# Designed miniproteins, single chains, continued (2), part 36

Each design is a single chain, and the fold is of that chain. pLDDT is the mean over its residues in the fold that is shown.

## One batch from the design tools (miniprotein)

Design m5230
Fold by ESMFold2-Fast:
Structure m5230 (fold): chain A 68 residues (1-68)
Amino acid sequence: MGEEYIQKAAASKDADEAADYAGAGIRALKPTDEQAEAGRLAGVEAREAGASDGEAAAVAGRTVLELS
C-alpha cells in the first residue's frame, strides 16, 4: 500500500499532490529507522538547496522508496 502512494507521487505533475502522496506512502511503508532518517536528511538537503516544502517532501518519499 505505501508503495502505491509513492508511485502516485512520482506520477503526479503537481508538487503539492506529490507531497501528499509521498507523506502517505512513507507512513504506510513503515520504514526502518535508517530508511526514515535517510528520507529526512534528503528532504533537509533539498530545502537547503532551495526546494519548496512540497518538493522536499517528494524527495524524502522517493529516497525511502528507493531504499525499500
Scores: mean pLDDT 68

Design m5231
Fold by ESMFold2-Fast:
Structure m5231 (fold): chain A 78 residues (1-78)
Amino acid sequence: MSNEEAYRRLEELGRELAEADPEAREETERLVKEAREGLKDEKNATGSILRALNGLARIGRETSPELAERARALAAEL
């Protein structure tokens, strides 16, 4: 999977999580933005996406376990 494809999936997952858990919206949007900034450095792009996915999985663990599982599954493909 390309870093661009991984980011698109991450961005979609982040949107779904922000809608499912509005109280975590700010943190969710911050994680997605950090992953996007990380894509500008090809050497660290994968690591930046993995950090954001792990963050989304943590946020979703209690409120949106299905979205947390999707974040973990995507991280495992990288």
Scores: mean pLDDT 83

Design m5232
Fold by ESMFold2-Fast:
Structure m5232 (fold): chain A 68 residues (1-68)
Amino acid sequence: SSADALAAALDEMLATEDLSPEQRAALERAKVLARQGRVAEAVAILDEHLSPEQRERLQRLAVRHALA
């Protein structure tokens, strides 16, 4: 599902990118919301805390996980 793909992409970004403590907390919160199927709320948090470049990388990761 798109929710599962987003959660997996967030786990990978948390493991591989140098994120601020505030960004890390936001991604963890977004991951919980995504796992609950609350994808729109997860995306809203990510849009508030991630740069456009980071959001583009997250989208590419989510597409890769959706295709796996």
Scores: mean pLDDT 85

Design m5233
Fold by ESMFold2-Fast:
Structure m5233 (fold): chain A 74 residues (1-74)
Amino acid sequence: MVELPEVPADAKTIVVELQVRKEGDKEYADVRVLADGKELARFTIEGNAVSKAVGIALLLLAEHPDARVLLREA
């Protein structure tokens, strides 16, 4: 299960950035979570990478409703 980083309560912009890659028949995404330009976490998701990244962005938005949450590909 993906552990969400602790994001500062006063964060204005949270970016979930993903880079999708394939190794053989497996799909991975390398994910970075940034708050106001500072990298808080980096981890890799295996399979269903885009759906999992969307889920992470929605969880971060739920925890930080006053922040602007962006999902983008690197």
Scores: mean pLDDT 76

Design m5234
Fold by ESMFold2-Fast:
Structure m5234 (fold): chain A 71 residues (1-71)
Amino acid sequence: MEEARRLRERARELRERGERLLEEGRRLLKEAGPDDRKTILRGIGLVLRGIGLLFEAELLFEKAERLEKEA
């Protein structure tokens, strides 16, 4: 089933991107000084964006699994 395969590949790409954003955001938060509000806000933004992409990837993996079961 080609459609399920495409969804899994897309989900993998989103997962990789989400994981990179989470790691970068986490690194910025760890390296930020207590008064570095700009870096803290940027780090939080990257973490939230990364979580969003990981959630989207999970939904695509679930959809691919459902398509394989319905085949």
Scores: mean pLDDT 83

Design m5235
Fold by ESMFold2-Fast:
Structure m5235 (fold): chain A 90 residues (1-90)
Amino acid sequence: SKLDEIYEKTVEQVRKVLPEDVAAEVERIFRELYEKIKNAKTKDEAIQALREAGLRLVELASKLPKELQNKLLTIMGKAFDELLKLIDEM
């Protein structure tokens, strides 16, 4: 599915661009988001999951050096744009 493609592509980029420890934390947050969107029964549930994941990722990014923060936010920004488009089509 399109959701699976977004998930797989994002996880691959996270693993290639970020240090292993940071990548593992981002992957955990994003996997949780993926499962919540996959199981969402309404658009509002999917949007809430996206908002909660976004807040957790911003908090994680704030603890990182600026260069890693920028890389993380760039990858996640692209993933979130694709997820928002997918949710809007629900």
Scores: mean pLDDT 86

Design m5236
Fold by ESMFold2-Fast:
Structure m5236 (fold): chain A 82 residues (1-82)
Amino acid sequence: SEAIKEVESLVNQALTADNETLKKILDEMVEIFAKITDPEDQRKMIDLLLGLFQKLFDSGDEEKIKIAEETAKRVQEILAAK
C-alpha cells in the first residue's frame, strides 16, 4: 500500500527528529490513519505506530514519552469512531 510506505518513511524521519518536528510527523501519521479504510492497512499502521511508541518510551526522554502517550490517545479515539 502506498499509504503504508508513506507511514514507514515518516517513522524513519521521526526516529531522528527533534521534539517539535516529531509532533508534526505524528500529527501527519494520525491524519493518514484517520483516512485508512482497508483493515489490513489499519493493522499495519497500528503495528508501525506501536513500534515507534516503544522506541520513544525507551528513549528515556520525558517529552518524547508525553508526545507518544498523547498520540496514542488520539489514535484510540479515531479507532473508536471508525
Scores: mean pLDDT 83

Design m5237
Fold by ESMFold2-Fast:
Structure m5237 (fold): chain A 92 residues (1-92)
Amino acid sequence: SEVEKLLDEIKKLLEELEKAVENKDMEKALEVAIELSNLLTELTMLTGDPRIAKMSMMAGGMVLSLLLSDDELAIENAKKTIKEMKEIIEEI
């Protein structure tokens, strides 16, 4: 139940992140990516699932890219990361 609630919230944040990235709203993308990273870390601690741990590491890398890379590179990296995370979520 708690795991299912967190997974639903992660799915919603992932959709919100995709929209922010498509709109090139870098401030919103960073905000949502940080929230996503925090929830994935929490879910990793609750489940011990290596697929969720992988998504947590990917989200952390995306946050770092959004902070340190130029906007175009950060957007391209985020799009690839979002796609891979969606594929992992479909397997859970």
Scores: mean pLDDT 88

Design m5238
Fold by ESMFold2-Fast:
Structure m5238 (fold): chain A 96 residues (1-96)
Amino acid sequence: SPEEEVRKIIEQELKNIEELAKKVGANPEDELLKTQLLFQIIALNSELWLAYKQGLISKEEVKEYLKRVVDIVKKYAPDLAELIEKSVKKFEEQLE
């Protein structure tokens, strides 16, 4: 189903974000890796918004995916955690 295909895409993007976050954690002075991580998170936010607006995922699924992004960043790239948490909160406000 289109819903299952979208969930597979989101799960793959989350895996990409986790691997990139691990690289950021291993290379904390690499500003390019940090920028790439931020760009991947922005891309995922856009994908989640489009999937939600198309009725392919629920509001609760969006919130769960966003929580997983925050948890990944807190674990591997904690210096970016406050920035990502603020971004996620603003995005969640747009869903209401």
Scores: mean pLDDT 88

Design m5239
Fold by ESMFold2-Fast:
Structure m5239 (fold): chain A 63 residues (1-63)
Amino acid sequence: SRKEKLQRFQELFRRLHRALEEGAPKEVIDELIAELKEFSKDLTPGEQLAAESTIELARRKVA
């Protein structure tokens, strides 16, 4: 359901944010980015934009 998809999205979003704050290894960040990208394709444009913003932040962190 959409509610379950949103809960999963929020959990992945929180995981990526926490990993970035903790300075997790690039491989961990890359895995979380891949999960968010795969999941975000089923979301609304607004939710996709939020995911894209977090992914961009993650890319800068591990560059």
Scores: mean pLDDT 75

Design m5240
Fold by ESMFold2-Fast:
Structure m5240 (fold): chain A 94 residues (1-94)
Amino acid sequence: SKEELEKKMIDAINSITPDTTLLEFTKNFLGTDTSGSVEGVRTAAGLTREDLEQPVLPVSPAAKKLLTYLSIAAESSGYPNVSKKLKEFLEENS
């Protein structure tokens, strides 16, 4: 359901630790290990595969780029609460 997908995305954001990579975060956020889905997000966000190996924290230019892309994608897909949570995360950790 839409509510279950929203909860999964918010849970992924709330589960970010200093050890969480951009790759791990993307897999958790999408709720899948499917390399095609991760690759699609990576290319759409304009990131290299090397960028995905970086940690989310501290917020690097690559992390900011990914999370900003995901916030726009979430808003466009009808998940404004997810978009808001991503923006708040960036504000708190920038």
Scores: mean pLDDT 84

Design m5241
Fold by ESMFold2-Fast:
Structure m5241 (fold): chain A 87 residues (1-87)
Amino acid sequence: MEAERRRLEEELEKALREAGEAFNKYGSSTKLEDLKVAEKKLEEFLRAYDRYVARFPEVAADPFLQQLRQSAQGALAKTKEKIEQLS
């Protein structure tokens, strides 16, 4: 259980970092393709969060994780809107 929890936490942290990197790349390139990569990375983060909560429901009460999820959901919504505007 502990080793599985650690792995899910690491997956979540990695997905968050990759989403940030994708947005930084889009900020420099301004390419629609890079924005679509950022969308996919945010979706990966939210899937990693859902997997973590499904295995360890108590983490849903963690304020830090709640804030990260809400921020990612908001960023995903804005990213989808921007992609629609550019498409």
Scores: mean pLDDT 84

Design m5242
Fold by ESMFold2-Fast:
Structure m5242 (fold): chain A 107 residues (1-107)
Amino acid sequence: NEKVEQIRRRLMIAVQAAIDAVNEAAQRGASDEEIQAVFDASLADIRRLARELAKKYGLEPTIKALQKVIETLEAQNARAPSPLLARIIAALRETLEELQRELEKEK
């Protein structure tokens, strides 16, 4: 499904931007509190993007794309465990559950 792949690519770009933002904050010597704030802001951006993509492409393609993103990140975390990746995966799973609940209300 072309829509699923378009959504997946946009979500993966947002995830990579979140990882880069957190790593950049850490590299410049930001406090743990500032790093956490960057992480929280990045997750809010990903959640907002997922909602925008669901409005544009529909809930079902967005849910399928988000599942594929989570699978990719879980495979990466299995090969090279990262606390940051684990936290991102947990937040994406929560977003997935929210979208799935919304889809069930439409049925």
Scores: mean pLDDT 87

Design m5243
Fold by ESMFold2-Fast:
Structure m5243 (fold): chain A 91 residues (1-91)
Amino acid sequence: SREEVVVLFRLTTLRSEAFFLKRRVERLLAEGKISEEQARELIARLEEIEREAEELLARVLAGEISVEEARERIDELQERLDAVAREIEAL
């Protein structure tokens, strides 16, 4: 359905955003702008978001979760990703 296509697009975008934020954290660490501990914590949070997004994508593709529940889970993951992005931008 159209709603399923939108959910798949949002999950792909969320995963892409998390990937690029991880690259940014790695660059900040390489430039000496953050500590190894700060980088590790930020990367761990981003990897957890990516993992949950991948698991959600698999469940959507398998028809194991409703579109409505998937949208709610995506909104929660996006809020978490946005919080990490704001922390990175403040560094």
Scores: mean pLDDT 89

Design m5244
Fold by ESMFold2-Fast:
Structure m5244 (fold): chain A 120 residues (1-120)
Amino acid sequence: SLKDKIKEIADKLIDKLKEIKSKLDEESAKIVEEMIKLVEDFTKKLLELAETLSPEEFAKEAKKLIEEFKKKLSELLQELYKLAKEKKDEKALELVEEMRKEILKFISEIEKLIDEWVKK
């Protein structure tokens, strides 16, 4: 089902973020925890929209939700990047780039699922 696929994709990202969080200092880990909460909240809201709205309304509201999600995640990624740069932590910089790639993959997979869901 759409719900099961969204949950599967979200769980994979959350697990990856938790893994990366464990490799970062306490200050950086707090920012990653905020990212995890954003992914969880986004996923919950997306599933509620899929259950309550028509396909046309779902596509419209989901697009808005994705844009807000992208904005908030971009802000947190930028905070992590600045922190890693200030500390001259090359390993943390690599982990931030890994997170960016995983997040972009997540968004792409969600957008594809939504596109497939609204097509009859």
Scores: mean pLDDT 87

Design m5245
Fold by ESMFold2-Fast:
Structure m5245 (fold): chain A 100 residues (1-100)
Amino acid sequence: SLVEKARKGREAFVDRLVDEFARYYQLSPEQRELLREILRKVAEEGGPFKAIELLNTVDLLLAKGYTPEEARDYFLNVKKLSEEVAELVARLVELWHQEQ
């Protein structure tokens, strides 16, 4: 069906975003799976464009050296995203710093 094809297209799109980001930042398998979970949740709530926006924001925060606490606060209080998404992003940033 067209709906099933669209769903598979969204999943493939999320996978491509995860692969590109993980390659650029040299993410571990655990970080890659966390990122996939984050993008999947955001895409389900706001569509693929919101997932791109979130990924661009994560890219900016990592490039600027934000701490897990700063990243959590930014997504929760500035971007007004759910506490669940903010906590997942904070965990991603924490693991990234621990593996550097």
Scores: mean pLDDT 79

Design m5246
Fold by ESMFold2-Fast:
Structure m5246 (fold): chain A 82 residues (1-82)
Amino acid sequence: SPASKEALEKAKEAVEKAKKTLPELDKEALELFEKISDIYKKYIAGEMSKEEAIAELEKLKEESPEELHPLIDDVIASLKAS
C-alpha cells in the first residue's frame, strides 16, 4: 500500500535526520524509529502480516515514553489504512 511505504520512508527520514544532529535525549527516540522502520520493512517484504506488524508497533508503544505515543499511533493508523 502507498500509505505503508510512505510511513516507512518517513520513519527512515526521521531516523536519518535525527542522526545528523543528536542531543543526548534523542538517542532513545532514534532507536524507536529504527525499530518501527524494521517492522515496516518486514511488512512491505511480505515477511509479516498487517496484524503482526500492528501488534509489534503496539508492543513498542507500551515500552515507549508517552511523548512518543502520538508518533506510534500515527504509524499504526497509516498501516491500518493501507
Scores: mean pLDDT 73

Design m5247
Fold by ESMFold2-Fast:
Order: C-alpha cells, then sequence, then structure tokens
Structure m5247 (fold): chain A 91 residues (1-91)
C-alpha cells in the first residue's frame, strides 16, 4: 500500500533537509524535521502526491503552487520541531 511511498517520502525529506543543514545541526534534529515534514505532506496530499512534490522540488521543476504548498508544509514542520524541543531554545 502506501508504506513504500511513505518510506521514499522520508528519504526525500531527509535529502532536502540535509542540503540546508548547518555543521552544528545533529542527525537527530535533521531526522525529526524530515519525518515531521513528510507526515504533514501525507496529511495534505497523501503519500504518492507528497513523493512527487518532493521529487519536483529537489529537481527544481516544481510549479509555483507546488512550491507554495511545500513552503507552508515546511513552515508547519519547523513549528512542530521547535515545540518538540521541550522549550530548550527561545526558537
Amino acid sequence: MEEEEREELYRLARELVERSRNESDTDEEVELLAETLAEILIEKLGAKRAVELLRRVIAGTAETEELRLFSEALAEALKEVAKARKEKQAK
């Protein structure tokens, strides 16, 4: 069913997050952000469409509406990760 698509989505999300990571970012933080982003995209699009969206974003072929939806999902994922940090940082 969607299990293979879900795992591919996690892999693609990790690739995107890794491209923007700083040297100070931990592997745990990268994985948490990637998983959160993937789950938000699954809720909005379903696993198959989420995989296609991330592939187009990585390839630089995403349309304006796809980029907007991706940006909204990424912003939401960043808020969830900040919350999950147990208030360890001001952000």
Scores: mean pLDDT 74

Design m5248
Fold by ESMFold2-Fast:
Structure m5248 (fold): chain A 92 residues (1-92)
Amino acid sequence: LTEEVRRAGERALEALRRAAELARDAPSVAEAIEIIEASEAGRELEAAEAELRALADRALAEGDEEALAVLRETVAELAALQRELMATLDAR
């Protein structure tokens, strides 16, 4: 379970970084969102986040504290990257 969380988290982080790169030169927040939503990176991020949610439900049901710890770490990293992306877009 822990390794499954790590793999899903790595995919989500990579997808978010690619989405951020695609949105880098967008002239507005609205256009950046459209680019991300239409992109393969945006779809990969959505799929990886859905996988992480399913793994979270499993870890909670099984009482897997190690998997839950890795999941919390992964979610915190994703949230930090999303905040950086939004801050970059808001500067435009």
Scores: mean pLDDT 77

Design m5249
Fold by ESMFold2-Fast:
Structure m5249 (fold): chain A 93 residues (1-93)
Amino acid sequence: STEKDIEILRIKLEELNVPEEVIEKAEEVVRALHEKDEEKAMEKLEELIELLKSVPKEVQIETLAMIRAIAEREGMEEVAEKAKEAIEELKKE
């Protein structure tokens, strides 16, 4: 369920003290993944990656790992790969 994934994501990100703007962008990515709109999901993921630069590295990695898991489950392979690449770049820093 879209609503269930968004609820789980919000709870986790709120516990990590992620800013509301970042949480709202992550929710937009999850909605696009459930809509099977790969272009929109990719666009929203790129916007999310930019906003995540304002939070600690470990929180960026956890957020992107959650998005990657949802993308993999929804069969959105290119979006999952983009999230994986972003995680790998963060780990090099």
Scores: mean pLDDT 87

Design m5250
Fold by ESMFold2-Fast:
Structure m5250 (fold): chain A 71 residues (1-71)
Amino acid sequence: MDAEIAKEVEEAYKAAVEDPEKGVEVMKLPELRERMREAIERGLKEKTKEAAADVLGDELVRALSLLVRQQ
């Protein structure tokens, strides 16, 4: 995987756990940003903080896999 993309995703995830809006702003890649926004809207509405972390983690891995496929 691209280490720079993975780092951006990790930072956005940490920010999103505390403040979803800030998490989206950390992402500079449009497609990754869109995926993160959808994950936040869906996951955080239904989950506790711990469960939201698992849902966001899975969605970020999926987003990274799609980006690798596009390269």
Scores: mean pLDDT 56

Design m5251
Fold by ESMFold2-Fast:
Structure m5251 (fold): chain A 96 residues (1-96)
Amino acid sequence: SEEEELDRLVEEARRRIEELGVDPEVREKALRLLERIKELAKEGRITLEQARHFLDAVVAIAEDLARGLITKEQALEELEALEEGVEELARRPPSP
């Protein structure tokens, strides 16, 4: 089911972020954003495909930080921009 797939995607993203051992502030912000994405998708305010895209983006930001490709400040800014993007998308109903 789509709900079971969503739950699996969120748990996999959570596990990947936790395994990276990134800064606690970035980790906490990323995990809260995963939960928000899950909530919006379960409410039907974003599609499963949109949720997958945003979940992948959160993981990518955490991976970039873990690899030293971005700073902690950049990671927090990117997560904030992503949160604003997902909330903006949720305010616009998905096109049929």
Scores: mean pLDDT 86

Design m5252
Fold by ESMFold2-Fast:
Structure m5252 (fold): chain A 81 residues (1-81)
Amino acid sequence: SELAEKARELAERALREAEEASAELERLKAENGDATRYAAAAVRLAGAGAEAAIALRLGEESGDERAVELARRALEIAGAK
């Protein structure tokens, strides 16, 4: 199913973006970093969360358990910040 493939691609991308943005936020907190860079990383993390929510919906509709798993993990990371 193309829907399942799209859901998985979105979930994988959302997870990568969430992990990268989360790591950048933690780095900036530790370094007392620039507020503009912090804001940019926070926006990126929020975007990853939105993409993960879409991927979760598509994964549930297509029955792709892997896409659902990855999307839920991305949402958890995005929601923790």
Scores: mean pLDDT 86

Design m5253
Fold by ESMFold2-Fast:
Structure m5253 (fold): chain A 87 residues (1-87)
Amino acid sequence: MELIIEKLSEETRIIDGEEVKVIKLRVEAPERNLRMDVTIYESEERIDVLGKVTNTETGEVTHVSATFLRSENLSYEELAERLLEIA
């Protein structure tokens, strides 16, 4: 699947005494009329991902979430594809 991914922001926060990288992405799948705003929380052991999926033709919004292990070494494209499959 062809995805257009734009990195909007990246920051490091301390949450419960742990350093967590917070990354925001915008993902577009034009052939599917979908846009997704993604927030990624990367800790040492896990990646928690939140997606807000918008159908650009209808304006319908769906929220999705998933958790992955850092050891899976998924790319941003792979994370986005998995979120869109859940939506």
Scores: mean pLDDT 81

Design m5254
Fold by ESMFold2-Fast:
Structure m5254 (fold): chain A 76 residues (1-76)
Amino acid sequence: SPQTEKLIQLLEEAKRYIREKDSESAIKVIRQMLLETPDELQPQLSPKLGEILRYIREKDYEKAIEVIEELIKELK
């Protein structure tokens, strides 16, 4: 769906910022995803998006990327 493609695009963008160690931009993208996630997908995606935010803030980039890749697989 167009919504799913947009979410994957935002996840890939966040992953790119994490690789660049740009925590501020990565956090901004994930917060945007939380805002734009449809209500019906919130229970499914919000806990994992929150987990990604926590790992980015902790600078645990490896775990942040792992959770992002899990979400991308689930959305494909």
Scores: mean pLDDT 84

Design m5255
Fold by ESMFold2-Fast:
Structure m5255 (fold): chain A 96 residues (1-96)
Amino acid sequence: SEDARVIAEAWNRYRAAIGEAPADLDRAAAAFAPLAEDESPYAREFKEIAREVAEGKAHPIEPEVYEGMLELKVAVLGDEEARAFLDLFRAALAAL
């Protein structure tokens, strides 16, 4: 998936920003494939952000901050779409 590859490239920009070695792109793309295939509003927004990061147009996403934002939407707004995407996001990070 092209979207999964773009997310993997954005992830490696994050790793570079924190002084970590790049992840293998094929492995990272495989880990992010479920996120890339999701069509929820959160997945669409995430893919747009990841594209901007991969293109060098935006600062890399900090996973802990993004996870915290999704948790807040679940806790405060009862947003079940945020919960579903949070579960996919956590699974992707665990697969890296």
Scores: mean pLDDT 86

Design m5256
Fold by ESMFold2-Fast:
Structure m5256 (fold): chain A 113 residues (1-113)
Amino acid sequence: TTFEALPERRVGSVVLRGAVMTDATGKTAVIGAEAEAPLDEAEAAAVADGVAELLREAGVAPENAVVVFGGPASPAGRAALEAALRARGILFVTAASPEAVRAAVDTAAAGFA
């Protein structure tokens, strides 16, 4: 089993960080989406596109990925991001804070201790 950090990508006010695990069954990914300003519906679509591109570059199937979102968002913006990711077959989870998102990605990148 190997763990690899993906390059940081910025989409508007959202920072995307990711970690990929590769084992005998294939590749899985945890993508952290950390909002620095309130996420709206238009930005949510761009963020979902950015996630899809990261997964394509990493060779990860959407159904083997989870996006962990943290930071400010309007209810409509958060719902739009969840819907856009779900339409792509990507699992969506919210974190308590942007720091919790970063911790989740860092833990995935480091592997299980």
Scores: mean pLDDT 79

Design m5257
Fold by ESMFold2-Fast:
Structure m5257 (fold): chain A 57 residues (1-57)
Amino acid sequence: MEELLKEQIKEALKLAGYPDDVAERAAERMVELYKEKGSITPDELLAAAREIEAELA
């Protein structure tokens, strides 16, 4: 299940125009958050993507 969630988030971010590296790391962070909370929000996903993009820039 976590693998499918990671793949879905990664594809969504790539379609939104984020680089592969950002999409991969954001998906990993979101899967970890999902395991802790049982849910994630679009705002949390976008925040993670922006944070990782800044880290990789």
Scores: mean pLDDT 77

Design m5258
Fold by ESMFold2-Fast:
Structure m5258 (fold): chain A 108 residues (1-108)
Amino acid sequence: MATALIHAVVEVEPGKAEEAAQYLRDAVEKAIRETPGVRRYVVDARVEGNKVTIHAAVEADSPEAARRAALRLGEAIKKAVQDNPYVKKILELRAAVGVGGRLEPVEL
């Protein structure tokens, strides 16, 4: 078993942060659900002014499945910037896969 940890900070339209956060949460959860080998996940999307911070933790059958989930989640966030006018810009996007008590970075 392996865990993927994802952290993103996204700039959103002023006054539309809640709508942007919901869109991002839905996009992220869809990407995780469509990844084979995922056992369980938690997604938190927190609004702070004109920013949305996303934290996701994904437990998967293998390090490869965890890495695939992280990559798909990163792509979902990038696509949200293209598809949703309330999602303006990615400020931070990073991921790591935890195996045997160590975190290994994933390039997104």
Scores: mean pLDDT 86

Design m5259
Fold by ESMFold2-Fast:
Structure m5259 (fold): chain A 89 residues (1-89)
Amino acid sequence: SLEEVIELAEKNVKEAFEEIDDFNKLKLLVESTLTTLSMYAYSLNTPQGLEIARVLHEASERIQKAKSKEELKKIWEETFERLREIVRA
């Protein structure tokens, strides 16, 4: 389900933040995860999937401009909070 895919992605990125100290590696992994989720959500061809894809696209732009691990974490946490709101609506 969409909820399961979102939960798995959140878990994977949370683990990456715990294991990876290199900012550039962490940034690339987060960008890759958001892009993959966006493509998946868009492929569902549903209004909910389109909204999720839009949120993830906006988050990817913010990630590209991030300069620290703390900024990456904030963007990631805010993004997943928003995704949960959309899925529960």
Scores: mean pLDDT 86

Design m5260
Fold by ESMFold2-Fast:
Structure m5260 (fold): chain A 108 residues (1-108)
Amino acid sequence: SLSKEEIKRRILAGALATYALVHEGLTPEQATALRREWMKKPVEELKKALEEILANTPDPALQEAFKNYLKAVETEDEEKRKEYIKKANDATSGPVRARLTALRRAAA
């Protein structure tokens, strides 16, 4: 099983990569590479980066998603963590789908 530290890093790095894909115009390949680089950083640095994005983004879906990702990393309850991750993923699903559809159209 993954350590709690690795679980937190995966959640935070995934959230940061999703932001870059949706709002910074990265490709899925670039977002995956960015996620791998974020996975090398301490949890506290990743958490700070996500909190800074949350403080500066006017996007309600990203605000909802990032608040839930932060709750997921703060909780010691595995079932609550799963619930927060689900809420965060649900909030980002529309923007992610729209971005992937735009990339498919550009590639055609």
Scores: mean pLDDT 82

Design m5261
Fold by ESMFold2-Fast:
Structure m5261 (fold): chain A 65 residues (1-65)
Amino acid sequence: TDSARAAALRTAIASGAAPEAARAAVDQGMKHHGDAEGAERAGRTLYAAGAGSAGGAFVANAGLS
């Protein structure tokens, strides 16, 4: 849903991703995992990666599955 996508984007940006990079990563996650679930999973993946890496690396993790 739009709310899930917005939440995932906010999480990614809060973790240090640039807004455009966060959007691309969330969109990729939604594409691979489905709508709301993909957005939420992408946000969690970006956050987890961001905790140990630079924003570029954590964006790259958005579409892992």
Scores: mean pLDDT 57

Design m5262
Fold by ESMFold2-Fast:
Structure m5262 (fold): chain A 66 residues (1-66)
Amino acid sequence: MKKIILVGSSDKARAEAFAEKAKAAFPDAEVIVLVGKSLKEVLEEAERLEKETGAEVEIVLEGTKV
């Protein structure tokens, strides 16, 4: 089963840094970065990807709690 990791952040640099770490930890997973999206938009994108691909989608929210 294909695994997709969705990284949501308000900061592009932080999102990209986290995505790089995620790619290193899970080289077989597809990592997608969503910058400046609300939690609702991240959840909607995750649902869309699961419906279109049948993949397992894991959501990571970076920078949403300071």
Scores: mean pLDDT 75

